# Ledger of designs, part 102: designed miniproteins, single chains, continued (2)

Each design is a single chain, and the fold is of that chain. pLDDT is the mean over its residues in the fold that is shown.

## One batch from the design tools (miniprotein)

Design m7542
Fold by ESMFold2-Fast:
Structure m7542 (fold): chain A 89 residues (1-89)
Amino acid sequence: KKKEELEKKYKEAEQKAASLYSARSIMEAGAQTSEELAKEAEKDPSKEEKRKEFEEGARRDREAARELEEEYEKAKKEAEKLKKELEEL
């Protein structure tokens, strides 16, 4: 009974880590796109406002990716802990 509960928790922890990894990758891709758009806007002085918007968007997405990375590391550590508990049974 205890082993089955740990197996379920371990699988859930792995799935949570996978979801966080996916979310982080999306934020990183968004930041990269915004950074590229900001560089393109830099070539046109009339688009200074758009450049600032893209730079701010990239900064926000980078911050979101950092927070998701922290959550991912915690979830991964929890999954590793549960795996060790299963190995001890």
Scores: mean pLDDT 84

Design m7543
Fold by ESMFold2-Fast:
Structure m7543 (fold): chain A 90 residues (1-90)
Amino acid sequence: MEVHIEQLRIASESVIERLKTQTAEESVETIERWAKGLKYFVEKSVKDKNVVEEIKKMLDEMVDKAKSQTAEEQVELVRRTAEEIEKLLS
């Protein structure tokens, strides 16, 4: 099954726009929900289990880092994480 990179990009852009309207504390919950959904999607859609585990690790590290970051740092973290995941899926 092919991964729709465009859908991943649209979803990550939507999350980033939401983060801009939220406090850093509210944004942690938004980031956690996005990470959980993306893990589920990757487990179902990506055949290479090594890529799946790498993405899951990146998402867990992103959530952990977000808990101690400012709102601006959280936006940049989500953007960079999404770009790295897109590269792995390309």
Scores: mean pLDDT 81

Design m7544
Fold by ESMFold2-Fast:
Structure m7544 (fold): chain A 64 residues (1-64)
Amino acid sequence: SPLEKEIIRLEVIRGLLQVAIDALRMIKERNPSLAEELDEAIRELEERIAELERKIAELKKELE
């Protein structure tokens, strides 16, 4: 169904954003001079994941 495809699409995007956060955390560990800028980027990505999780939950509820 179109709803199932959208849920899968959002789950994939959520997973990719988590990989990006993990990569940025590794870069931060190796480059402490960039910590402030990287922390800002990580926070923005975490906020996007939270928004995606809310949307996924609502779509799953609609599918039931």
Scores: mean pLDDT 89

Design m7545
Fold by ESMFold2-Fast:
Structure m7545 (fold): chain A 55 residues (1-55)
Amino acid sequence: SAKAYLEAQIAKLDARIAELKEEAAVSDEPYTKGYQELIKLLEDQRALLEKEVAE
């Protein structure tokens, strides 16, 4: 179903966000800023998918 597909995509984003947060925690500037920007983009994408699942 479409819902199952969206939930699978959210799970993949959650895994990638967790990985990037771990990488950010051990990184130094300027790499830390790059990780933070990428994490924000993925979290924004996750929020959009979560809204679609809720509808």
Scores: mean pLDDT 84

Design m7546
Fold by ESMFold2-Fast:
Structure m7546 (fold): chain A 108 residues (1-108)
Amino acid sequence: KKKEEILSLLKAVKENLERLIQAARDAGAPEEVISRLEELLKKVDEAIKNGITVEQAISLLEEMIKELEAIRDELVAADTPANRRLAFEVDVSIALMEIFLVQLKELL
């Protein structure tokens, strides 16, 4: 059950990151931003494939939230309509990951 719950949360994170990468591409985001999002997706894919502990999943989500916050701040600083829309999508992803982080901590 615990392993299945971790896997379910990671799959939801993966689906959200795939949508965020597509939103970034559609918005014409810098290749640097897209590459950073793809690196996060790669880490989630490896976690799904290999399996991870609750503690490892918590650490992964905390790392991802920090990177998304950094991306969001950079998008807001550049201040274009496309960047504002993408920053909103990043904020939605952060909120979702924060909810999953709370759920993972309940599995400890």
Scores: mean pLDDT 87

Design m7547
Fold by ESMFold2-Fast:
Structure m7547 (fold): chain A 92 residues (1-92)
Amino acid sequence: SSSDEERLDEIIAELEEILQRILATAEKNGNTRLSEEVREDLAALEQARGQDQEERHKTIRRILARYGLVGEDASLEELEKAVEQARRSVEG
């Protein structure tokens, strides 16, 4: 639905901000592996913006699952909660 599409776009925007902050820290600390991983995740999110709702959901879930934040079958609500929690962790 259009509401779910808007929610997914909001998740992508917030996750991009979180990943940009992680990237800046990884680059500052010389963590090349994490920097490469985060750049790939940012590229995947950018591609997902042009994809359908199911592919956007799958891309967000895959990225968050790799960071240990959600399970493989995470719902849209669980993705929103995970991104909010991740945001608080990088800000505080």
Scores: mean pLDDT 86

Design m7548
Fold by ESMFold2-Fast:
Structure m7548 (fold): chain A 58 residues (1-58)
Amino acid sequence: MAEETAEAVVNAFKEAIKNGASKEQLKKSIDTAVERLRAAGHPEGAELAKKKIEELLK
Protein backbone atom coordinates (compact mmCIF):
# COMPACT_ATOMS: atom_id res chain seq x y z
CA MET A 1 0.00 0.00 0.00
CA ALA A 2 2.71 2.53 0.93
CA GLU A 3 4.63 1.80 -2.31
CA GLU A 4 1.44 2.14 -4.39
CA THR A 5 0.67 5.49 -2.73
CA ALA A 6 4.22 6.73 -3.34
CA GLU A 7 4.08 5.60 -6.99
CA ALA A 8 0.87 7.58 -7.61
CA VAL A 9 2.50 10.77 -6.30
CA VAL A 10 5.68 10.13 -8.34
CA ASN A 11 3.58 9.63 -11.48
CA ALA A 12 1.78 12.94 -10.83
CA PHE A 13 5.16 14.71 -10.63
CA LYS A 14 6.31 13.04 -13.88
CA GLU A 15 3.19 14.38 -15.62
CA ALA A 16 3.88 17.86 -14.21
CA ILE A 17 7.44 17.73 -15.62
CA LYS A 18 6.04 16.59 -19.00
CA ASN A 19 3.69 19.62 -18.93
CA GLY A 20 6.58 22.03 -18.32
CA ALA A 21 6.50 22.61 -14.55
CA SER A 22 9.73 24.14 -13.23
CA LYS A 23 11.98 22.39 -10.70
CA GLU A 24 11.22 25.19 -8.22
CA GLN A 25 7.45 24.64 -8.55
CA LEU A 26 7.91 20.88 -8.12
CA LYS A 27 10.03 21.34 -4.95
CA LYS A 28 7.30 23.50 -3.37
CA SER A 29 4.69 20.87 -4.33
CA ILE A 30 6.68 18.06 -2.65
CA ASP A 31 6.03 19.52 0.83
CA THR A 32 2.29 19.72 0.14
CA ALA A 33 2.11 16.18 -1.28
CA VAL A 34 4.10 14.71 1.65
CA GLU A 35 1.91 16.51 4.21
CA ARG A 36 -1.28 15.24 2.53
CA LEU A 37 -0.01 11.64 2.59
CA ARG A 38 0.87 11.90 6.30
CA ALA A 39 -2.51 13.48 7.09
CA ALA A 40 -4.21 10.58 5.25
CA GLY A 41 -2.38 8.05 7.46
CA HIS A 42 0.35 7.03 4.99
CA PRO A 43 3.62 8.22 6.62
CA GLU A 44 5.66 5.42 4.98
CA GLY A 45 4.16 6.33 1.61
CA ALA A 46 5.06 9.98 2.24
CA GLU A 47 8.69 9.01 3.00
CA LEU A 48 8.96 6.85 -0.14
CA ALA A 49 7.34 9.50 -2.35
CA LYS A 50 9.72 12.20 -1.06
CA LYS A 51 12.77 9.99 -1.71
CA LYS A 52 11.64 9.00 -5.22
CA ILE A 53 10.77 12.58 -6.21
CA GLU A 54 14.14 13.86 -4.92
CA GLU A 55 15.86 11.26 -7.13
CA LEU A 56 13.64 12.30 -10.07
CA LEU A 57 14.60 15.97 -9.68
CA LYS A 58 18.38 15.35 -9.60
Scores: mean pLDDT 75

Design m7549
Fold by ESMFold2-Fast:
Structure m7549 (fold): chain A 85 residues (1-85)
Amino acid sequence: GMGQDVLDLLKKVQEIRDETLRLTEQALADPSKREEALAKLQEYLKELEEMYKLALERRVPGLPELLQEAIKLVEESIAQIEASA
């Protein structure tokens, strides 16, 4: 059980990480992209926090740690973009 759910979660976390890096690079290169990037990154934070709660409930080894790393990446990216304003 949970094999497919865990794989789907891992894929989603990787997609969020890749998109976070892309949005951050775009926002730092182009100030006109800053507001849109920040809005999407805030949405990703909420999604990752929801995934983190589910990972704790399901007691999946390593998944909470992976999600905390992804949350930290998004938070640091938001801070970088805000500092560039």
Scores: mean pLDDT 84

Design m7550
Fold by ESMFold2-Fast:
Structure m7550 (fold): chain A 75 residues (1-75)
Amino acid sequence: VEIVGVPVSSSDPEEFARQVRAAAAELEAQGYAVHPEARELPLAELAAAVAEAMKANGLTSLSTTVLAVPKEAAP
């Protein structure tokens, strides 16, 4: 199975959520399937979750990689 990823990072939870959503959309447009959370959650809810995670961990910025697999291997 091939796993691909798009790196995203931001100090702003809303921008981070937007980057995650954009990466997920780009990967799906290329024939990959992303985690439902990255694809389906309202941006406001995703941003709120990111903000809470940053606050809980004392983080001023977040970075992650949005991972995707070929659609035939998607959960």
Scores: mean pLDDT 73

Design m7551
Fold by ESMFold2-Fast:
Structure m7551 (fold): chain A 63 residues (1-63)
Amino acid sequence: GSDAFPKTPLSAEGRSLVADGRDTLASASSQAEVNSGIGDILAGIGLLAEAFFKSRSSLKRMK
């Protein structure tokens, strides 16, 4: 359900990094900028996955 959406600073930061990385790739004029944009996208995806994992771990609640 919609309750699975993590509304944390970590999720917001992940989305921001993906957006920034996509913008960097769209305006990239060098290999370094391409690498930076890809890195930001991957980092953003990692943060989103971590936020989702933390949300799921909270729902599972271990003793």
Scores: mean pLDDT 71

Design m7552
Fold by ESMFold2-Fast:
Formats: sequence, C-alpha cells, structure tokens
Structure m7552 (fold): chain A 79 residues (1-79)
Amino acid sequence: SHTLEETAKIKKEVQELLKKGDIESAKKLIEEHYLKGANLSEEEKEKIINEILKVAADEKATAKEFLDTVLRLIHEALS
C-alpha cells in the first residue's frame, strides 16, 4: 500500500503529465501504481483510470481524498 507521501508524489506526477498533454503516460502511471495485478478487464481498468484522472486533476483535492477515491473505485470494480 502507498503512504500518503507516496500518493502525493504520484498525484503531482500525474498532474504534471496532464499539464503537458501526455495523457497516455498519466494513465500508465496510475495503472502501474494502483491497478498492477488487479483482476479487471481492459475496459474496467480504463473506466477506473479515467475517474482517477479526474480527482488527480483537482489541485484542491488532498492526497488522502485521492487515495480514498482510488481505493473505493477498485473495491467497487472487484465487488
């Protein structure tokens, strides 16, 4: 599991990639850190990644809010 410090770094890195228009690298970063080994279809992963990108793009969202959203989306998809 990622710490809040690690999560804050990941969120910042995703935001930097989005600001550069590198959406594909932003998606890969999220998949690598949060969805690696998840028993989900490609379509399910894409839906989760797109929702995570929305909260990552919110500069007012805390690292905890970002992490809570990531974990909720993964749990909902695996239920």
Scores: mean pLDDT 81

Design m7553
Fold by ESMFold2-Fast:
Structure m7553 (fold): chain A 68 residues (1-68)
Amino acid sequence: SLDEKAQELLEKWQKGELTPEEFARGLVEIVRERARNPDKPFSPAERALLQAYRDDPELHALVTRVAQ
């Protein structure tokens, strides 16, 4: 599910198992999957991912690049 994907991405990022580019690609995938069900409330893992994204300005540029 989307919640499971968000949780897995968050755990890998927190453990330092992902590059910033890999993390950005994972975020784009979650956003694309969420667009298929936009009325679903954000899970705790999705909220934590949004927080990590907000706290890193360089990640904003990477997300824009990989979303192309």
Scores: mean pLDDT 77

Design m7554
Fold by ESMFold2-Fast:
Structure m7554 (fold): chain A 100 residues (1-100)
Amino acid sequence: SELEELLERIQRLVKEAHNALNNKDYELAIKKVEEIIKLLEEIARITKNPQIRQDLLTEAEYLRETVEAFKKDPSDKNITLLQLALSAALATVLVAVRSE
């Protein structure tokens, strides 16, 4: 399904973002996070469930706020918050795919 293909793409991007953060390649990490945000918004656009759409958009906004904080200050705290936000985004997408 289209949702399963988008999930696989998000799973790859989350892994790539995590690897970039571990390698201190912050430019690459930011790029991967911005791609994930666009994919969350795409899944939200195509979902038929209004609650799942709201959850995806809320998660996309949280991830956007977290990466903006990271861009301003790449501290250990903001790296940890970004890693947690990426995990939450993936969990939200898994729920969305299982609900269709």
Scores: mean pLDDT 89

Design m7555
Fold by ESMFold2-Fast:
Structure m7555 (fold): chain A 109 residues (1-109)
Amino acid sequence: APSLTDQALADPAGAEALRLLLKGGLAASEGDYEKAIELYERAIELAARSRVGLALQGVALAALGRVYAAAGDTERAIAALEEAVRRFEAAGDAASAAVLRAELEQVAA
């Protein structure tokens, strides 16, 4: 079966959202959380135009939540991760939703 990455690469909006996710991940790894947030927010907007938009938005929202947590913004981290759970549930991806619920419990503790 095609992966989420393979499905996203099948359309221009999904491919660009993935490119922004990769750039955001690089910025986050360098500690540039402001740049990572901007890139992830743009990835969320572009993902809405993809055929796999719900799942891609879930990935981008999860990444956004992790950056907020790393920056010490627990309230925004929880909100982004809760929204990511909702997007994965809407996409039918119960496994990704379950992983993020466990991550939410750790961030909220």
Scores: mean pLDDT 87

Design m7556
Fold by ESMFold2-Fast:
Structure m7556 (fold): chain A 70 residues (1-70)
Amino acid sequence: SEEERKKIFEEFEKVASPLVEEAYEKNDFEALKKLAEIYDEFLAAYEDESKSLEELKELKEKKIEEMKKI
């Protein structure tokens, strides 16, 4: 459902937002660029109506791990 999809996005943003804020405060433009690319990839999948809840959950975990490696 749309509500379940929104919850997955909110869980992603709870991790992404603090990382973006930290990178911005540190003037880490390399990290900001990488975080923006990961965020845009997840947002594109979230907006893709053909993506199932299961695919979004798997992508969320993958993208969170990618962000943490920055």
Scores: mean pLDDT 84

Design m7557
Fold by ESMFold2-Fast:
Structure m7557 (fold): chain A 83 residues (1-83)
Amino acid sequence: EALEDFQKGLEAYKKGNYEEAIKYFKRALEIVEKNPDKFPPIFLAVLYKFLADVYEKMGDLEKAKEYRQKAEEIFKEVGEESL
């Protein structure tokens, strides 16, 4: 379900439907946060990264910064930041 919601969010994002993208990414995020042991940390980081980008596109720079910082924190922890 989380992966399905993420894929729907990606489709909405690619089409410029940012409100729909946020809806699906937040649904995926809620599932991942409730089941952290069932998902790799990189998936949570990717969700935060896309939420940051969507909020930036919508002009919500404060939320964009918040989610970007959350994503960067996980990327550094996992060692993915340099690539």
Scores: mean pLDDT 80

Design m7558
Fold by ESMFold2-Fast:
Structure m7558 (fold): chain A 106 residues (1-106)
Amino acid sequence: PGIAEIAAVMERGAAAELEQYLKENPDLPEVERKYLEERIAVHNRTAAQYEALAARYDEKLKEAKSNEEIKKVWDEFVADLNAIHAQRDAELAEIEKRYQEEVEKL
């Protein structure tokens, strides 16, 4: 629903800002360019996951026949939303750490 759709828009916005920075700075060092490209990939992949989650929730909600089934669909949605958030944050943290280690060698 709205929450996952808004999250997808925010992730796509983050990717677009990084893509714009790459376009404005074509002579970036390879290490920095790779770092930004990896972050763009995470944001775009996460956006697609939120979009898929929103679509799944809407479909399951249409099939729900009782308040108990609606509650179960919502609980599953919240669990999936939290899992996507945790995975995104972990992947971004790993990219940041690798970038910092590589920059220290320069």
Scores: mean pLDDT 89

Design m7559
Fold by ESMFold2-Fast:
Structure m7559 (fold): chain A 80 residues (1-80)
Amino acid sequence: MKEQLKAAMRAFEKDAAAVTRRLYEMALSLTDSPEKAVQLVYELSLDLARRKSVEEIAEKYKLNDEQVAFLQELKKRLGL
């Protein structure tokens, strides 16, 4: 779990700490446990790196409009 969180931070190197914290807070609102939230952050980080469509990610994880807006800003900052 800590290793997965570190990998997520590396995916967002320019502003890793702030981005990882915001992703974790979003994941906590989508899951019922901290352990699942860490796993979700890791999966979202991989999907952002591999899948460039925020619409596909939103459908997969059932994201609301606020969460979609955050991912769009994140994708733009990462140049994805």
Scores: mean pLDDT 69

Design m7560
Fold by ESMFold2-Fast:
Structure m7560 (fold): chain A 56 residues (1-56)
Amino acid sequence: SRVEEAVRDLQAAGVLTPESAAGLLEVFRRMTPEEAERLADGLKAAADDYLASQAA
């Protein structure tokens, strides 16, 4: 799913620990699919922005 892909990408980027990734997936399971995808997209965008700022 989109949520699982976003969480996996964030974990691969070093933004999330395996424990944090597992907890986040559980939170997403309790949300509506639309809310979960929106949050996942926002989280990934924020992480990408953070990593870009660290590289500059």
Scores: mean pLDDT 74

Design m7561
Fold by ESMFold2-Fast:
Structure m7561 (fold): chain A 71 residues (1-71)
Amino acid sequence: RELAVALLRERAAAAPDPEVSALLLELADAIAAGDKKKAAELFRKLEELIGPEAAAELNKAVSAAEREEAE
């Protein structure tokens, strides 16, 4: 989770759109808290904003970070 949270914070800092940046930061907080419902809701909002391709890429990066840290 820590790697995924760090990744999302980096993406938020690099995001040109403040709305996307705010959503990424909220998603990082939801993942850190283990709030799966809120995380799924925020992913849906991101998908509407940045499109399904960019959202899928983000989800893949987050999942990869979680797999690397998980045992």
Scores: mean pLDDT 76

Design m7562
Fold by ESMFold2-Fast:
Structure m7562 (fold): chain A 70 residues (1-70)
Amino acid sequence: SLKETAIEAAKKVGERLKKEYPDSYEKYKDQIDAQVERIKAAQTEEEVLAAGRDLLKTIRQVEIDAIKEK
């Protein structure tokens, strides 16, 4: 399902960010965890997509902050 695919993708991305940008990831960890829980709690495809969009925005912020720092 879309929801299962989104949850699996979020887990893989989280592990990648933790390995590649650990310091930056730690700053956004609680926000990322909350957004993954929003995907898990979503009742409609539209809610999954909205939560996924917010997660992608946070992922971009983690990567941008990591690049700006070093």
Scores: mean pLDDT 81

Design m7563
Fold by ESMFold2-Fast:
Structure m7563 (fold): chain A 83 residues (1-83)
Amino acid sequence: SEISEEEKQEILEEVKKQLPIVEKEIPKVIKSGEVEAKLEDLEAQKKKIEAYKETADEFGKELADIQLKLLDRVIEEVKKFEK
């Protein structure tokens, strides 16, 4: 139910460790066509994360920032293949 402060720190450390791996894979996944990502849906998701960040605690804000960074990367790659 409630995530402990120790669990929050562990999650952030793991997410930050995975971040460069995920960022490297994003262009490959989008280019392969394995993900049918619509720009409109991605931009809507970005707005939802930004809204969440406004009321989030420090942990939630850091997670939201990481999610926004990854989502911006996905949007950038999808735009290269948008028709």
Scores: mean pLDDT 76

Design m7564
Fold by ESMFold2-Fast:
Structure m7564 (fold): chain A 79 residues (1-79)
Amino acid sequence: NVKLAKLSEKNGNIFEKQGNYLESGINYHDSGNSYEKNGDFKKSSDMYLKSSDMFNKGGNTDNSTIFTNKSNVMKTKDN
């Protein structure tokens, strides 16, 4: 659902501005997953990359690596 994807993206942005990187990362991941399920691989890639950046800033390097890889896979599907 694109509407749910956009809501999660907005929530991710709000938490990012608050410096709450864990909640921001989770919301960007949920947005990426929703865009992926809807076939919007470009938006999905962007959201997984934002999620990766937030988890990295929050000290969650393993999750950062996983979501960078997901972003790259989504770019491949869009080509």
Scores: mean pLDDT 83

Design m7565
Fold by ESMFold2-Fast:
Formats: structure tokens, sequence, C-alpha cells
Structure m7565 (fold): chain A 107 residues (1-107)
């Protein structure tokens, strides 16, 4: 439905770079960043196996979300949340949230 105020709001979001779908090049750049994080956690797996396993699962889910929806901002937000998660409980909660998002996107 065309709404003049909604249209002005959409134009503001586009001008501010607040897009739901990113260009292919930005998706590729984010994928490379996610793959670097995966390799880092794989190298350090033996130092903290439980947290590393949860972080790798979360990174894999973020990568699948990005491939399905091309939402670079969402992928970046969840990568930042993952980096800031300090406890197993925080990582399990994050992984549950990511799994629910993936289920919605795959429909």
Amino acid sequence: MFDEKGYEELLKEVKEGNLKRAPDEEVKEMLEELFKEIEEYRKNFSKDPEKSALKLSALSTITLLLLENSDVELAREYLEKLKNAKTVEELEELLKELSELLKKVLK
C-alpha cells in the first residue's frame, strides 16, 4: 500500500544505508569475515572446547542466514553479539535465537 509518510521513511532508510538486502559485494565481504572467525575458533578449539563448539555452531547459522537472506546488517549484529558472549548460557541463548531466525527465513 502506497503511503506518502511510509515512502519518505523508506527513502530515509535507503539514504542512510539501512537496507534489508545488501549488494553482492557486501555479502561476499561479510562471508569472508565470518570464515576468518570460523578458522580462528577452529585453531583455538582445544583451549575451550564447549564454548568453541557453540561459537562455531552460531557462526555456521549466521553464515546460512546471510546466504539465504543477504542481510549483512543482521549478520554483523549477530557476529558482534557472539564476540561479546562470555558464558556458555549466553552462547546457548544466542544459538537458540539464531535457530529461530533461520527457521523463519527458510520458509
Scores: mean pLDDT 71

Design m7566
Fold by ESMFold2-Fast:
Structure m7566 (fold): chain A 78 residues (1-78)
Amino acid sequence: MDNLEAEIHIGMAKISIAVIKTSLKRSNDEETKEEAKKLLKRARELVEEARKLAQTEEIREEIEEVEKEIEELEKELE
């Protein structure tokens, strides 16, 4: 169960990241950046929850990849 819940949280984080990337490609105004920052904070929280629930190395590796994408986007928004 926990591993499935981790996958759900990872999926939600990935969707948030995809939305952020799409939005930033279309607009770089202050409102878009603020919305992206809010979604990014939520994605970070989802990844932290997934890490607590992850029971397999495969899921942990997926979490690390998503975390790297979050870190890259955080740098772009600074």
Scores: mean pLDDT 81

Design m7567
Fold by ESMFold2-Fast:
Structure m7567 (fold): chain A 95 residues (1-95)
Amino acid sequence: SIMEKLLEAEEKFLKKLKEAYEKDKEETVEKLKKLVELLKEKFPDVEPLIVWKAAPKSEFEKALMELEGYLRNLILEKRYEEALEAIELGIEVLE
């Protein structure tokens, strides 16, 4: 199931994000910014769907908000395989 693959990829991404952030916060922020730019280039027709009610308090939160927005819009448009590709790209960027 594509939904099972998405859930598994999301869990792996979030685990790697936590480990990367705990190891080097500044490097992780730069990696997330790079990921957002890569997603913007790969999916130029997709705008991030922002649902956060509060303004981001840090560069980390801003990058995370934009990343979540891209994934949310891809899923909402039922572009599940492309959403999976986006998450897998995120895993690669975080190493």
Scores: mean pLDDT 83

Design m7568
Fold by ESMFold2-Fast:
Structure m7568 (fold): chain A 60 residues (1-60)
Amino acid sequence: SATEEALEAAKKDPGKEGLEEALRIGQEGRDGGSAAAAGMGLKTGDGEGAIKGLEVLLNS
């Protein structure tokens, strides 16, 4: 669902545009965890960390 779609967006582009798309997906899906993971990646410039955070959420 929203976590899977956000993870796909971040994996396709771990830069600013992909993380902004992942954040949008998390926000529209009302998934605070996915939105937080993508938002932290944007704030810190850490796309790899955002991807790992989303993978943890997907497997939880």
Scores: mean pLDDT 80

Design m7569
Fold by ESMFold2-Fast:
Structure m7569 (fold): chain A 88 residues (1-88)
Amino acid sequence: SRRRELAEELTTRLARILIGLAEALGDAEAAARIRANLPTGLEKALASSEEELERALRELPGLLQEALANTTDPAVRAVLQRELARLE
């Protein structure tokens, strides 16, 4: 279903961003916690409407650009730039 596809895409993209940021900051414990909580994240996304999921995905590039504007850490910037590129 479209809603499931959007929920899986959003969950996967958010997890990748958050894990990448945690690893860039040297927080292996946070990265492990995010990986462990992936099923819960997907369940929450699946509770969202198709419109909510589409809006979240549409807003994501802007949020990453804003984060880039507000950080000077080269490792954090590299993660944000890489994830922004994945959004095509």
Scores: mean pLDDT 85

Design m7570
Fold by ESMFold2-Fast:
Structure m7570 (fold): chain A 87 residues (1-87)
Amino acid sequence: DLGRETIRKLAEAAKNDIEKALDYAEKLLTLLESGGASAEDLQLAADAIKEAAEKASPEDQKGLQEIYDKVNELAEKKRQEELQRQR
């Protein structure tokens, strides 16, 4: 799954390569906006982006935070949809 592979690469890059983490975060956001990612996959993506943001320079941190906010919004929407399907 391209989405899960991108999340894994983002999490790895977040530890030592903020520029690559930004690139993967942008690619992941595009995939998540168009795909049927699970709430769990969206949460993993948000956590990886947050880790990258905390280690980034102030300039890169702003960009990563904006992507984090979008991914987190998608995760919340997915969680709410899943809850609405419960009986």
Scores: mean pLDDT 74

Design m7571
Fold by ESMFold2-Fast:
Structure m7571 (fold): chain A 70 residues (1-70)
Amino acid sequence: HMEELLEKSKELGKLVMETLRETSEKNLEKAREKGDEAAVKTAEAMILIARGEDPERANELLLEALRLSR
């Protein structure tokens, strides 16, 4: 009962994070083409979040993007 729900939830979470990574990689490419530095940093941060990597660096990139958007 609960074990099957947890397994399916884990698979769905993995798929969602994979989709987020793919979408963020596409957003990064578009941002680079436009020369939008704030969008580039935001996309790089989202890729790190989707991979579960370096939360400190992801936060740093988001703060830099926010500063550039002002």
Scores: mean pLDDT 80

Design m7572
Fold by ESMFold2-Fast:
Structure m7572 (fold): chain A 58 residues (1-58)
Amino acid sequence: SAAGNAAASAAGASGGNEAGRAAYVGHFDWPEKAQEAAEKAGGPIAGKGAYEAALSAM
């Protein structure tokens, strides 16, 4: 949950609400999945933010 919340916050800040939501759902697999989901929804900055935030919160 901490990793998911961190990924969602980071992705949402740069990529908007959809990117944040995608990152939160994706984190259940791995930080890489959070990155992939956020990047698909909000672009590469959202994806990178989600990955770094999820990894740091784990």
Scores: mean pLDDT 70

Design m7573
Fold by ESMFold2-Fast:
Structure m7573 (fold): chain A 83 residues (1-83)
Amino acid sequence: SEDVLGRVMDEVLRLLRERPELRPVVDEMIKGANYMGSGDYKKAVEYFDKAIELIEKADISEEVKQYLLDLAREAKEVAEKEL
């Protein structure tokens, strides 16, 4: 679970470096990851859901949108498994 979350966060931070417009999505993902680290899995799910909503509303290509949704959903599933 931590290995999966670590991989997701590495990819999210890499994408931010390449695409600064993704900052609002990345900020919500970082908040979710921080709540995972503190054991607040309910809050982690809430912030990953906020990231998903921002991705769905983003004016980005469908390919980038699907990739980000997959990353955010994978992080959410890791948090939900701990509930």
Scores: mean pLDDT 83

Design m7574
Fold by ESMFold2-Fast:
Structure m7574 (fold): chain A 90 residues (1-90)
Amino acid sequence: MSEEMREMMELAARASLIAAQKTIALKTDASVEELRELKRRAEEALREAREALEKATDPQVKEELQGLIEQLEELIRELEEEIRRKEEEE
């Protein structure tokens, strides 16, 4: 695989793990602190995905990274909404 493809696949795996952890957190009524930690991880992955997109030359990698960026932005939005809900409840 190209280095660009490997980096994209590693970012995709990280995004999938964060999404799974979010699902568990919501089912277990996780604390605001736990949700904030997941949001930070998602924001870090988003930053790295954007950097990878700027460097990418392979059209397939660019398309996959764009999809990944959209997925991470949605994940961050959902986490931020849940954090706000819990903070207003307390």
Scores: mean pLDDT 84

Design m7575
Fold by ESMFold2-Fast:
Structure m7575 (fold): chain A 87 residues (1-87)
Amino acid sequence: SLRLDVEGTLTSLDTGEVHRFRGTLTVDEETGLASGEAVSLDTGERYRLFAQVDPSELRVGLVLDLVGISLDTGEAVQGQATITGVS
C-alpha cells in the first residue's frame, strides 16, 4: 500500500474554525480510498481523514480534498492538504 504524508488545513463544519494539521494517509490502491489520522498543530485535536485519490497520479505537491471527523469531539471536518511525502 502507498503511504502519504500530508499537511494542510481543516475547517470545522460546526464552528467554521480553521486548524493547521499534519497527518499520514494509507491508500487502498484497488479503491483509491486514502484514509488515516491527523493532528491539529494548533490544538492537538486528533482527526480521522478520508480522500478519494487516483493512485497513478499521486506525487509530492499534489493537493487533496479531505473529509473527516474529530476523534475527540465527533465533529465533522473538511479541508485540503498537500502531499509532502509518498512511500
Scores: mean pLDDT 86

Design m7576
Fold by ESMFold2-Fast:
Structure m7576 (fold): chain A 85 residues (1-85)
Amino acid sequence: SPLEQVRQEILEQSRLITRTGFRLSLPLSLVKQLTVQFVQDRVDELARQQGWSEQQRQQLRDEFIQEALKVIDDEYEELLKKLKE
């Protein structure tokens, strides 16, 4: 489904942004800010294509932002662990 494709894209891009930010020694707060902006833009585009209501768009934004932030935290912890071991 288009929804599942966009969800997988967001999760993959969240991992990529985190890895790139880690390599460049960017603050985690900036990595999160860039990822949130990407998620919002991508969800807004999908909602426009599907003709979803403002309420549906906001719910999806909140859900995907939460999933993306969790992926960032998990990926960052994994990278720190590998660096020390």
Scores: mean pLDDT 87

